# Designed miniproteins, single chains, part 7

Each design is a single chain, and the fold is of that chain. pLDDT is the mean over its residues in the fold that is shown.

## One batch from the design tools (miniprotein)

Design m224
Fold by ESMFold2-Fast:
Structure m224 (fold): chain A 92 residues (1-92)
Amino acid sequence: SSSIQQTVQQVIQAIQNSTSVQQASDQVTNIIMNNPGLSQLFRNSDPNNPYRNNPYIQQIGDAYRQFLISMGYSEDQAQSTVDGFFRYLVLN
């Protein structure tokens, strides 16, 4: 099995290779849900602040935020989108 860091790199690559926000969200969700170590990190995170609680989650959040900005989101909209998506991952 891949280490958590290798799975994080896989998630970041999936984000960077996505052509839409929906594709990025779907690919990230599928990778995380199929990787128990990373999935458990999200489930054990504070649903109000998952992005800032863990360096692996931080790496994914930074990559997703930059992707959203590249897709035309403002910095505030991108951060809110990342926070909402990560809250969804923690609670589901």
Scores: mean pLDDT 81

Design m225
Fold by ESMFold2-Fast:
Structure m225 (fold): chain A 101 residues (1-101)
Amino acid sequence: ETVETVVEGLQTDGKLEFTVDGPAGLNYTATGADIELWLLDEENKVLLSEKSSLDLSGLNAGDALQRAIEEAERLFKELEPKAKELGASAIKGRIVITATG
């Protein structure tokens, strides 16, 4: 069975923090993660979006989540200069981790 864990974060002050929404304790092995970051204006309109995909095959759900968060933080740091250039008010992130039982 395929299971997805969704993690969302929002940051306005230079640090991206994620809150995990969903059941704690997946007994599944990860297969991959899709990460998307949006630069938002003051009205929550998308100014720019960037995506990254990770192959997480063979990792448990906790290790996969940690690797996906680290990649999202890397993308966030790369997007900070663009956010300032575009006058973005927030950076929103979403991580979807796919796993199989």
Scores: mean pLDDT 68

Design m226
Fold by ESMFold2-Fast:
Structure m226 (fold): chain A 73 residues (1-73)
Amino acid sequence: MRAELERRAARAREEIARDPRNAQSLTRLGIYLGQLGRYDEAIRAFEEALRIDPDNESARLSLAVTLAVKRSL
């Protein structure tokens, strides 16, 4: 499971390297990083996605959930 999440995160990073303004790839990267427990990196990915696309509901909801989880730790 963890190795698969790392591979998915790596693919999202490759997408971002090809298109740094791809809000969807940044959102997917954040989701995988959050599932890996890498909350600060996940938060940065969601914030960058929202900077590019402020109306991205997936990024907005995922950021809120990740912040709530981090505050609970």
Scores: mean pLDDT 85

Design m227
Fold by ESMFold2-Fast:
Structure m227 (fold): chain A 58 residues (1-58)
Amino acid sequence: MYQELARQGKEAYEAGDYETAAELYRQAAKEAEKSGDPATALVLRAEAERARELARQA
């Protein structure tokens, strides 16, 4: 479920593993979109982009 992927992404983000967080948020966004929740998918894509930017800075 995309909620589980989003939770794992948040956990990785809080641990400072921004690359893993970005990947998990991106997967969660894709699943949310498939589940008919485009608003949540948009938010998760934004979180993935943010995590990717932080990974690039590390």
Scores: mean pLDDT 83

Design m228
Fold by ESMFold2-Fast:
Structure m228 (fold): chain A 92 residues (1-92)
Amino acid sequence: GGKAAGALIEAARTAISEGATVSVRVHGDTVELTIRGASDAAKQAVAEAAKTAEKEGSKAELRVEGDTVVLTVSGLDAQGITGLVLGVIGLQ
């Protein structure tokens, strides 16, 4: 457990290091990570984070619209959600 949260934080870090804007929203057990101005590297990092979440038994949905990436992950535990939110906020 917790690998998905770590992978999502790394994807956010990659995006921010390249000048993208990252936001996170939580609704129940669902986390939505939005990256605006995503590079190809940031898009690849998000895709790997989605794959990691699915391997841990979560559901991941990735949507790409130009340079905007939206990753929706459901089925994370409360500790994973808290760690992800605080980790992403701490990068900004």
Scores: mean pLDDT 79

Design m229
Fold by ESMFold2-Fast:
Structure m229 (fold): chain A 74 residues (1-74)
Amino acid sequence: SAEAAELAELERRIAAVVANGAGETTREHGRPEHTLEAEGELETGDGVRYALRVRARAVDGVGTVEEVRVERVP
């Protein structure tokens, strides 16, 4: 289904953001933390558009997705 294809694309983009380590590095409790944020748009074959926002955090090489926002754009 179109929704399944869109979710798969979103999952790939999230994985790429986490893997590339793009973002800001902070220190919490003396440990290095890397905060990753990405924004983008996804358009389906039917011309439906979605705005995407992803936030992930990496601590000692372990990445965790904290927030994913997907909103339909008219």
Scores: mean pLDDT 61

Design m230
Fold by ESMFold2-Fast:
Structure m230 (fold): chain A 98 residues (1-98)
Amino acid sequence: MEEEAERYKKLADEYFEKAIQAAKQGNVDEAREYLDKAIEFYAQAAGLSDDPELYREAAEKLRELAEVVQPYDPEISERLRKAAEQFEALADEVAARR
């Protein structure tokens, strides 16, 4: 499972990078699609490893993307900040269950 978790984390990182690139180009629809995939892959990686740090890493990446997207789309930027808060809450919950 550790190798599968790492694979999903790498996929998530790739899709976050694609989302940032699309957002910088003003392609909000494409950025959103890549973002949804990145979030899904991060959730899968965290679920496979039960590692709260993966949720915290996802929250950090979501905040970074929110800053990049803000001048192009403040609505998606706000969604990203809320998603980051949700991932932090999940990290705390997973850590508490340990």
Scores: mean pLDDT 76

Design m231
Fold by ESMFold2-Fast:
Structure m231 (fold): chain A 106 residues (1-106)
Amino acid sequence: ERERLEEELRRLREESLQKFQAAVDHRFAGDLAAARADSLQALDLLAQAIRIEMQLNGPTPDQQAILDEVEQARAALRAGDLASAAQHVAHAVGLEIRRIGDELDA
């Protein structure tokens, strides 16, 4: 049971990373529509991964804050607000780096 959730978490994280990479590639190619679609899929997969992590290890305030930022980024992208979406992604990344630092005692 735990091993299956850990496998799903790994797959969701890998697929999310692949979609973020595809979004970057499409943006550099000038395909903004494909870049936006890939970004939305990447954020959806990331939100699913965070929820699985919360199921495995129990929810933490840091994980809830990161999930909230990811959901706000998704809403901004759907609304076409790229600046707001980028800010929410930056905040989510900042929170994740801080969370990892805290887990490592620095």
Scores: mean pLDDT 80

Design m232
Fold by ESMFold2-Fast:
Structure m232 (fold): chain A 75 residues (1-75)
Amino acid sequence: SAKEYYDEGVKALQAGDLERAVKLFEKAIELDPNLHEAYANLALAYRGLGQEEKAREYASKVPPGLYVKAVLPDP
């Protein structure tokens, strides 16, 4: 499911496996295009990979306020 891909993507992102995180978040939004948390974390992963254009593109699709919560939900 989209949630399963998203959860694995978050794990990959936290482990620093940015290429894996990108693929997993892309699969999550393919299954659920309204999963805005996946767009936020996909933008972070692309930025980590130095793919600034893609990072900006996906960040622009995130509603205001949701980005901060998705990135830092529970420090």
Scores: mean pLDDT 76

Design m233
Fold by ESMFold2-Fast:
Structure m233 (fold): chain A 69 residues (1-69)
Amino acid sequence: SKLEQAIKTLEGMIAALRAGDRVAVLVAARQLKELGFPEFAEKIEALVRAGDYEGALKLAEEELEKLKA
């Protein structure tokens, strides 16, 4: 399902954020837009562009918890 793909992509994004892998984070954000999460993906892109990886990580972890509910 799209939800299962979104959860998998988001878990990968969280790992990339922890590693500081900007390219992998932006690839995951693009995939999340295609899966129907454009607002969330745009917020992550904005935080990463600003260098706020801690803020992006917290937002991604909150979204993952919400999607698994």
Scores: mean pLDDT 87

Design m234
Fold by ESMFold2-Fast:
Structure m234 (fold): chain A 60 residues (1-60)
Amino acid sequence: SKRDIEIELSKLKFRRMALKVEIDYLRRYRPDDTARIAAAEAELAAVDKEIARLEEELAR
Protein backbone atom coordinates (compact mmCIF):
# COMPACT_ATOMS: atom_id res chain seq x y z
CA SER A 1 0.00 0.00 0.00
CA LYS A 2 0.98 3.69 -0.31
CA ARG A 3 1.31 3.88 3.50
CA ASP A 4 3.77 0.95 3.54
CA ILE A 5 5.91 2.66 0.87
CA GLU A 6 5.91 5.90 2.94
CA ILE A 7 7.07 3.97 6.03
CA GLU A 8 9.83 2.23 4.03
CA LEU A 9 10.96 5.61 2.61
CA SER A 10 11.23 7.02 6.16
CA LYS A 11 13.40 4.05 7.20
CA LEU A 12 15.64 4.41 4.12
CA LYS A 13 16.04 8.17 4.66
CA PHE A 14 17.14 7.48 8.26
CA ARG A 15 19.66 4.88 6.98
CA ARG A 16 20.93 7.42 4.41
CA MET A 17 21.59 9.90 7.24
CA ALA A 18 23.49 7.26 9.26
CA LEU A 19 25.62 6.30 6.23
CA LYS A 20 26.52 9.96 5.57
CA VAL A 21 27.66 10.33 9.19
CA GLU A 22 29.75 7.11 8.90
CA ILE A 23 31.40 8.29 5.64
CA ASP A 24 32.23 11.70 7.20
CA TYR A 25 33.72 9.93 10.26
CA LEU A 26 35.82 7.57 8.12
CA ARG A 27 37.13 10.35 5.88
CA ARG A 28 38.08 12.44 8.91
CA TYR A 29 39.58 9.76 11.20
CA ARG A 30 40.40 6.77 8.93
CA PRO A 31 41.11 8.18 5.43
CA ASP A 32 43.52 5.30 4.67
CA ASP A 33 40.66 2.78 5.08
CA THR A 34 39.73 3.14 1.40
CA ALA A 35 37.94 -0.25 1.28
CA ARG A 36 35.54 0.68 4.11
CA ILE A 37 34.91 4.16 2.67
CA ALA A 38 34.18 2.60 -0.75
CA ALA A 39 31.82 0.04 0.84
CA ALA A 40 29.91 2.75 2.75
CA GLU A 41 29.67 4.91 -0.40
CA ALA A 42 28.38 1.90 -2.38
CA GLU A 43 25.73 1.26 0.31
CA LEU A 44 24.74 4.95 0.21
CA ALA A 45 24.38 4.77 -3.60
CA ALA A 46 22.18 1.65 -3.27
CA VAL A 47 19.98 3.37 -0.63
CA ASP A 48 19.65 6.48 -2.86
CA LYS A 49 18.56 4.29 -5.81
CA GLU A 50 15.95 2.51 -3.66
CA ILE A 51 14.61 5.88 -2.38
CA ALA A 52 14.29 7.11 -6.00
CA ARG A 53 12.50 3.88 -7.02
CA LEU A 54 9.99 4.11 -4.14
CA GLU A 55 9.39 7.84 -4.75
CA GLU A 56 8.57 7.02 -8.41
CA GLU A 57 6.18 4.28 -7.20
CA LEU A 58 4.45 6.79 -4.86
CA ALA A 59 4.04 9.26 -7.77
CA ARG A 60 1.99 6.66 -9.72
Scores: mean pLDDT 89

Design m235
Fold by ESMFold2-Fast:
Structure m235 (fold): chain A 68 residues (1-68)
Amino acid sequence: MAEATERAYEAGRELARKALSDPDTPDEDIVREMQELLEQARKDAGDQGVDAFLAGMREATEEARAER
């Protein structure tokens, strides 16, 4: 269970950094990948997996803003 939430968190971080580092990637592709990862997180760890994924995305975005 903890391993699944950790994987979801890391997936969220990776997706956010990918979106921020490669702005040429279409929003449609990012949204599609986000939906796939959210669905997998929910299957693996339920609501905790979804929360972990979203937390990973938020934290990676915050780090990128701090780096400027």
Scores: mean pLDDT 77

Design m236
Fold by ESMFold2-Fast:
Structure m236 (fold): chain A 95 residues (1-95)
Amino acid sequence: SAETEEMIAKLRKEFEKTKERIEKLIKKAEELGDEKVKEELEKLKRELEEFVEEAIEALRKSTDPRERAIVYTAAAIEIAGVDFEVKRKEEELEK
């Protein structure tokens, strides 16, 4: 549905913002020689990308508006949680 495509577009937009923040912080960790934070950020990026793509696939396959709302909400929470973790990693690099 058009509503499903709007949900997917919003989810992709928020994911891309988080992905860009992670990529910038990976570069900063590499420049500082912090291999631990770099590896943790690379893992966060990979796991988030997998989660978001699975959520998008679930949204496309679902015929139930309630199921779509649950999937969308779970994906939005996951993106927000990763944003919070990225901020914690940035603070760790500043110490």
Scores: mean pLDDT 86

Design m237
Fold by ESMFold2-Fast:
Structure m237 (fold): chain A 60 residues (1-60)
Amino acid sequence: EEEERELREKVAKAFYLLVNTDLSIEEIAKKVGFESVEEFEKTFKRLTGLTPEQARELFS
């Protein structure tokens, strides 16, 4: 339960950074605390329904 909450918080921070900054997806993944870009992309899509690239394109 706590782990899922932490993942949601990380994804919310990542979404903010994707929309409001020009940081690369790799830099955002590292900055919000994911061990790998692959893990970040899978978790982000699971929780948001969008890839990080799609989120940036649609909302920034």
Scores: mean pLDDT 82

Design m238
Fold by ESMFold2-Fast:
Structure m238 (fold): chain A 80 residues (1-80)
Amino acid sequence: GSAKKAIEALKNGDYRTAAIYATALALRVIGDMIDAELAGKPVPEKLKKIYELVRKAIRAMDAGDKETAIKYLEEAYKLE
């Protein structure tokens, strides 16, 4: 999964690879949310929470806060 690969990359100090996997996860979740709206279904709360957590992780990565980024990605991974 993208969250697990992003966590692994961050633990290895590979911020570029972590950003790629975190962004891939965010885009997938956005796609799933759009698909729900187009189908006339309510967007699942789980998808909204995953998106918020991944967004917070990316912000933490941009700030150089690896520990906070890992924490948010681990929470997102539990929701997948």
Scores: mean pLDDT 86

Design m239
Fold by ESMFold2-Fast:
Structure m239 (fold): chain A 73 residues (1-73)
Amino acid sequence: EAEKLLNKGNEAFDKGDYEAAIEYFEQAIKAAEPGSRVRVRALLNLSKAYRALGDEEKAKEYEERAKEEEEKL
């Protein structure tokens, strides 16, 4: 489920639908286990989507969260 949501987010991102991408990535984060590769990828992609919308503050926040989760496992 989490991986399917991540893929849907990536499809939306590739089409330039950054708001839709954010929604799918947020859902992927909720569905993924803490410290999982899928969760880290969803956090990184959420960061990229916020950056594409010009929200550098949120982009940095999610990038930092991804690093924290990656460090755990």
Scores: mean pLDDT 83

Design m240
Fold by ESMFold2-Fast:
Structure m240 (fold): chain A 57 residues (1-57)
Amino acid sequence: DAVLSAEREARLARILALVSEALDTHDTAGLAAGLRALGVPDQAIADVVAGVKAHAA
């Protein structure tokens, strides 16, 4: 469905923007809060945050 596809693309773009911002600002708490607001599962949020921290170190 085109509507579901557009919503998925918008959500992915928002996730990528949050990751990019966190890599620049080192704000992993803001990243986790943003991902949770987008309905990302807790386990996936933990993995993304760990990846950003490893890249920032």
Scores: mean pLDDT 78

Design m241
Fold by ESMFold2-Fast:
Structure m241 (fold): chain A 56 residues (1-56)
Amino acid sequence: MAPIVIPAEQADLVRKTMTMYLKGESQKEIAEKLGISQATVSRYIAMFAESHGLER
């Protein structure tokens, strides 16, 4: 398995998405606050969850 390398700009968005998601923000709210699509937010959350092996 190859590690997923995220560009610095996207890495910041992933960290913000993770922080807001852990605080209980919805994907819709995170998308609105970060100015990105809900699909992108969902992808970032999925990448994070997969990296931690939470849901197989």
Scores: mean pLDDT 71

Design m242
Fold by ESMFold2-Fast:
Structure m242 (fold): chain A 82 residues (1-82)
Amino acid sequence: SREELLKEILEHIKKAKEALKKGDLEKAIEEIEKVTELLKELMTQEGVDSIRKELIELVKKDKEKALRALEILEDTLIENLS
């Protein structure tokens, strides 16, 4: 279901945030790629490609901005779940 899919996406966002806090950039990118793969079922391809590129670049460039971007995505998905 859409609700189950959203919950799975949220779990991978949580894992990406935890990996970033631990400084595990490889794990953070792996989890972000899982998030964006699942998002293809809910969004346009252009939207997913944009999110994936931005988040991966932020992980490599600015961990704090990457965390904030993941939190914004998480909040947006929670609003869509309710």
Scores: mean pLDDT 85

Design m243
Fold by ESMFold2-Fast:
Structure m243 (fold): chain A 89 residues (1-89)
Amino acid sequence: SKEKLDLEVEAALYLMQAAIFERKKNLTEEDKKKLIESYVKAAEYYEQLGDYKNAAEFYRKASEIAREMGDVDLAEKYEQKAEELEKKA
């Protein structure tokens, strides 16, 4: 359906944005925040698509960057979300 295609396109756009930040040698704190946002948005679109495996993977990536930033609460929040989605995969 067009709705499904639109969700796939949105997920791809956020993953392309994430790839730009992943390729940077020196990530600023602001770059890391944008990388987290890109992973979370991609994960949300995959979740809407019923692709729980990919959604969980991107929440785990977001959690990892949050942990690198010292944001333990945010890291645990995304890890919990990933674990919930992995049970549906």
Scores: mean pLDDT 87

Design m244
Fold by ESMFold2-Fast:
Structure m244 (fold): chain A 109 residues (1-109)
Amino acid sequence: SLAEQIRAAGAAVAAELERLAALQAAKAADPSKAAELDAQIAAARRRLAAALGRLVDLLLEAGLEAAAQAVADATRAALEAIDAGDEAAFREALARLRALVDEAAAQVA
């Protein structure tokens, strides 16, 4: 169903955000691995962009323009929190993303 596709796309965005947060934390903990981790971070950012694009496209196809903007904004907040090293802000943005995805999926179910 469209609801299952929205949930799956949302889960993919959340998973890539958590992977990116872990890679940035690993780089901060061991700067000697920066070159290797920078390549992995770049790959994770590309996968995140693709996952977010899929989620946004599904929401727009469903006529949920406000939800599409809100998930993009929550993802941006999560990325800003990762860049700032703010774990609490990251967890808050991730929780908001998950809630927005669940609400959007419920609207099309």
Scores: mean pLDDT 91

Design m245
Fold by ESMFold2-Fast:
Structure m245 (fold): chain A 79 residues (1-79)
Amino acid sequence: MEAEKRAKEEIEKIKKEAYEQLKKATSLEEIEEILKKAGEEAYRIALELLKDEEKAKELGEKAKEEPLKRALKEGLEGK
């Protein structure tokens, strides 16, 4: 469970960082850049550590979806 534990920790960190950056973002381009980076990094880390393509895709998608959904709910673009 070492790899799974590490993947979980890294991805949680990525989601937190993405959300924090989204709070400071002032343009759609910034938001898209942040989300793309978060999703790619989470997918890469999950794939490398878990070696499970299905889980890596799920975690990468979640790393993009969750911060974005939270940001949209809080109306960051309307700041």
Scores: mean pLDDT 76

Design m246
Fold by ESMFold2-Fast:
Structure m246 (fold): chain A 92 residues (1-92)
Amino acid sequence: SSLRRKGVSLISSGGILLSAGEIDEAKEFVEEGTKLMHSVDPNDSDSYVNLGMIYFKSGELEKAYEYFKKAVELDPNNKKAKENLEKVKKAL
């Protein structure tokens, strides 16, 4: 769907912005992309992992924890979500 394509594009753009150090703009892009992805695929765990990574990089550890936790709840087999959840627990 067009919404899925837009969601993927926003998340990808957010990742590029994060790599460039544009953390606040990266948050806006990934939050919007995650909302779009979740609206078309309620079980989309990977988008929440991307959102958690941005909050982790910004030092917002409690928000990062909640997003990684949600990613694990949506897909208990998502290894990246579980690994990042353990990392943020150690940083809290």
Scores: mean pLDDT 83

Design m247
Fold by ESMFold2-Fast:
Structure m247 (fold): chain A 80 residues (1-80)
Amino acid sequence: SKEEAKKLAERIAKEINEAVAKGDQLTRDVYLTFAVANLAIAYRAGKKDEAKAMAEAILEHSTDPEARQLAEEFLKRIEE
């Protein structure tokens, strides 16, 4: 569901933020990859509302520049 997709993205963003704060680049890269995969799966499945909700949640909750850029790129793609 859209709400479950949003909650998943919030959890991923939190894990990325915590990994960055700890200097744990490996954990950060793993969760960033997981965010990319989930956004791409939702978008390719035609679940644009879920993909949008996930991207918006990442932008709202993430402090990581690469995670934010990824979310912005997906939002732009969804709106095209």
Scores: mean pLDDT 84

Design m248
Fold by ESMFold2-Fast:
Structure m248 (fold): chain A 86 residues (1-86)
Amino acid sequence: GIERLIERAKKLLEEAKEALEKAEKALKEGKVEEAKEHLLEAEENLGLAEIIRALLRLEGVEDPELDKELDELEKKIKELKKKLEE
């Protein structure tokens, strides 16, 4: 049901956060290629969570906590991506 979609989105969000943390650590260690691979993983998991958010909205379901966390993670991923392009 809808509750399972919310749980799945939160799981994907958590996996995206973990991948972002690994990307940030790799970048600090000068491992640019590893940072790029982890950043791609974070982007993929965020994208899947955003698809689920869109599906929830079609069902008339709003989760303000999920919306806030997705928006915050998107900003952090975008900032790290810019650092990797420097």
Scores: mean pLDDT 86

Design m249
Fold by ESMFold2-Fast:
Structure m249 (fold): chain A 58 residues (1-58)
Amino acid sequence: SLALKAGEELLKQGKYRLAAEAYRGVLSTDPDNEKARKGLAEALRKLGKYEEADEVLK
């Protein structure tokens, strides 16, 4: 999906807040999307939000 690709590109650019928003958008329509969950967790860890990252992976 375009939103998933946007999240990956934003992560590569170090735009972690925008990457997290893109992945959250994917998860709002496809909550079981493994790539989006992992990408969101990675973005949250880069932002120092470790508790939120762990919650996403539950």
Scores: mean pLDDT 85

Design m250
Fold by ESMFold2-Fast:
Structure m250 (fold): chain A 78 residues (1-78)
Amino acid sequence: MEKLREAERLWARAREAAARAYEAYLAGDLETAAALFREAARLAREAARLKAEAAGREELIPAAEAATEAALAEALAA
């Protein structure tokens, strides 16, 4: 249960960072907004990894990462 609780903490921090990033964006502080959005994305990815491990689905992490990379490549190729 330790990994699940840590994932929940990271997910909460990711949501908070994203909210602050959006506030900075609306205020015209694009540099702060970009930094906070990058932090939110980092925390969200880490939370998702820990949640998958806690659920015993660690084997799905490489497939999920590969699918995400493929989707980004497809979007950039279009």
Scores: mean pLDDT 69

Design m251
Fold by ESMFold2-Fast:
Structure m251 (fold): chain A 57 residues (1-57)
Amino acid sequence: MSSLQKILEGIARILRAIGRELDLEREDLSEEERERRLKEIEEEIKKAKEEIDEASK
């Protein structure tokens, strides 16, 4: 697989995570559930960044 494809996939995942964060602003969630969802989004962004870094080697 090309490194470029993996980088693009990582970028797409980050954009998707941002979209989910924006969707959370529109949902009537409890504070606890919102915090949990935000942590999941942050974890996904971190993993996507690691994939991009790995593909850039």
Scores: mean pLDDT 75

Design m252
Fold by ESMFold2-Fast:
Structure m252 (fold): chain A 61 residues (1-61)
Amino acid sequence: SRDDRIAALRAEIDRLSAEIARLMEEALASTDPAERARLVARVQELVARRNALNDEILALE
């Protein structure tokens, strides 16, 4: 159902948000500029994915 699809998308957003928070914490703790750059790039990628999923939810409502 639509509600089941929205619930699945919200679960995926929650998973992505947890991963983003973890990577941001790792980036803040890192003293290696190359590691920080990789972590920041990964955060940006996951944020874009989360935004796309949020747009999908809005399209279903």
Scores: mean pLDDT 89

Design m253
Fold by ESMFold2-Fast:
Formats: sequence, C-alpha cells, structure tokens
Structure m253 (fold): chain A 69 residues (1-69)
Amino acid sequence: SEEEVEKDLEKAREYLKQGNFAEAERILLSLLEKYPDNEKVRELAREFVKAIEKQDPLLAKRLKEILDS
C-alpha cells in the first residue's frame, strides 16, 4: 500500500542516517522487489548506493544492476 511504502521508506532512510546498512538494505530490497518501478524507492536505492559504495562495493554493484534492469 502507499502508506506502507512511505513508512518503509522513512524507516530505511533513518537506518541509513544511523549507519545501519544491514537493516537499510533489508527494507530497500523488499521495497525494490514489491515496487521496482516506484520512483521514490529507486531514489532511495541510488542514495543507498552512494552511501555504501566505499564500505561495500559488491552490494553497491548489485543494486546498480537492479536499478539498470
């Protein structure tokens, strides 16, 4: 639902701000699976890639591949 997407997006962004990349990834991957064409979800994925690129380049690469599909 739209309400559910908004809550999950806010939660994922909060985890990103806290540096909890594992929880942010879990929420983001769930959102991308359910709503792959949702622009707000894709925007969060791009923010996540930028945030983790130096810390986890393999995860960043996987997310880029999902966004490019």
Scores: mean pLDDT 81

Design m254
Fold by ESMFold2-Fast:
Parts: structure tokens; C-alpha cells; sequence
Structure m254 (fold): chain A 65 residues (1-65)
């Protein structure tokens, strides 16, 4: 979907800027997001940013541990 493509692009951009490893998996209108990196505060900021983007695109959001 266009929403999935938009969130994939946003995630790739956030990963490039922050150096975090971001993985997205899409299931039935839900974006399941994994963020890996050494800086916990930066990980939480990236997750919050992607959650807001997902909401704007009409996708449900699930952060993976």
C-alpha cells in the first residue's frame, strides 16, 4: 500500500540519520517495528517518531522488544 511504502521510506530515513537499525513488518494494517542500537534514548525517540508517522498514515503501530 502507499501507506506501507511511505512508512518504509520514513523508517529508512530515520535509520540513515540516526545510525539505528530499523526493521518494519506489516500485518493486516499493523506496522510492527524493531529498533536496535546502543543509545536507548535515541531508540525511544525513533519509535515515537515512527508511531506518529504510522498514525498519520492510518496504520496501527506495535513496537517489538
Amino acid sequence: SLAQEALELHGATVGTITGLRIRLEFRDGTARVSVEGPDEALKQQALAELEKAAATLGLRFEALP
Scores: mean pLDDT 86

Design m255
Fold by ESMFold2-Fast:
Parts: sequence; structure tokens; C-alpha cells
Structure m255 (fold): chain A 68 residues (1-68)
Amino acid sequence: MIEEIVEELEKLIEELKKNPELDSAERRKKIEELFEKLGKKYNMSVEEILELLKKYNPELVKEIAKLL
């Protein structure tokens, strides 16, 4: 579960890095949409996913914050 969540987020981060023309609002929207998708897929709230990521991969959370 956590490995799949990390993989999906890493894929999105890579795509965002390949598209530097995207503004911060567009990047934030894509990140929010992925969190909503993952929440529905794994029956978790966005808040629960964020807490799980902070616990098991805090570096990924920092990387996401830098893209916004």
C-alpha cells in the first residue's frame, strides 16, 4: 500500500519536473487530484495519506512542498 502510494506520487513529481511551464496552481491541482484518487483507491482520507507519508517518507513530502 505505502509503496504504491509513494510510486504514484514519485511518477507525478517526475512528470511535473518535466513540465516546468506549469505554474504553482496547476502543480497543486494535479497533486490534490492524485491524493483524492489515492484516497478513493485505498479507502483513506487525504489527511490519513499525508500522515502516513510524513511517518514513512518525510523526504517525499518535502519534495512535494518544494514543487508548489
Scores: mean pLDDT 78

Design m256
Fold by ESMFold2-Fast:
Structure m256 (fold): chain A 80 residues (1-80)
Amino acid sequence: SPVEELTEEEKRVLKALAEYNSIDKTAEKLGISKERVEEIVKRLQEKGFVKIDPKTGKIVLTRKGALAYLEIKEEEKKKQ
């Protein structure tokens, strides 16, 4: 499963990026620095979960990232 490649912090950042589509909102919602979110975004990009448009800076989930996001959502439902 793609989600097995992710740390717990990387899972939280990926989920927040999918839901808020903003580094600023992700940092605010997770209570971490913007610099920390940017570091994790680099790792997610290297692992193939996100891509960044070099002209707009927009972060987009890949198919791999979208599948991981759905798996993360299902696991969170089981904890509620």
Scores: mean pLDDT 83

Design m257
Fold by ESMFold2-Fast:
Structure m257 (fold): chain A 60 residues (1-60)
Amino acid sequence: SAEVQELARKAKEAIEAGDVEAALEYIRKLKEMGATLEADIAAKELAEVLGAEEQAREFI
C-alpha cells in the first residue's frame, strides 16, 4: 500500500539521519500494519547503525 511505502521510506530516512526515536516509531507503525518485511529490513538497518555507534564509543 502507499502508506506502507511512505512509512518504509520515512523509517529509512530517520535511520540515515540518526534519529533513532523516529526510526523506532515508523518501524512500530509498519509492524502494526502487518508490513513485516519492511519492518524487519528497517530494524536490521537500525541495529547496524546502533552497533556501529556502540563500537565507536569504545574508542573515545
Scores: mean pLDDT 78

Design m258
Fold by ESMFold2-Fast:
Structure m258 (fold): chain A 78 residues (1-78)
Amino acid sequence: SLEEEIEEHWKKALEALKAGDEEAALEHLKKAVEAAKELIRKLEAEGKLSKEEAERLLKKLEELEKGLKEKIKELAAA
């Protein structure tokens, strides 16, 4: 499921970050975010989210991804 893909990639991102592997951490974060975007669009298509709610969530997810990428880079540079 998309929820399982999000969880798997999030766990792998954290494992990579703990190992000091910035590139792997960023790649798994990207995949988790992509799966989350697909889940939001699926919920919109199923009528569980309005178009406006889906667009708002996608925007917030993009803002969160940007913040997490900067934090991962900061931690890897320390």
Scores: mean pLDDT 85

Design m259
Fold by ESMFold2-Fast:
Structure m259 (fold): chain A 61 residues (1-61)
Amino acid sequence: MERRLDPSLADEVGRAVRESMLAHGFDEETARRIGEEVRRMVEEGAPVSDVNRYVQRAMDK
């Protein structure tokens, strides 16, 4: 992957994060919110490191 994810992957990455959150026992609303934010970050061209940090911090809560 590039240091920035392709915006065309935003929906796919957001969905994968949502599914991962649900698999870790987070509720549907939290999983949806985190997945939606990740989708938006990827769509806006956020660096992979920023996306990974956001997801890790969200999962620690």
Scores: mean pLDDT 77

Design m260
Fold by ESMFold2-Fast:
Structure m260 (fold): chain A 58 residues (1-58)
Amino acid sequence: STKEKLEKEKKEKELRKELAGEFVAKFVQDMENKKLSAEEQQKKKKELEKELEEKLKE
């Protein structure tokens, strides 16, 4: 189970970097480094998705 959790986190991190580019990758890295709570991480993910969608529309 621990290995599965690590693989899932790694895949999710890679997807975010790929989709968002360097700027968002830095933001995600900061989020992970500060070890935000699950609730805070969820909130940040929602903000990032909104920002990415707006950026893609431009």
Scores: mean pLDDT 67

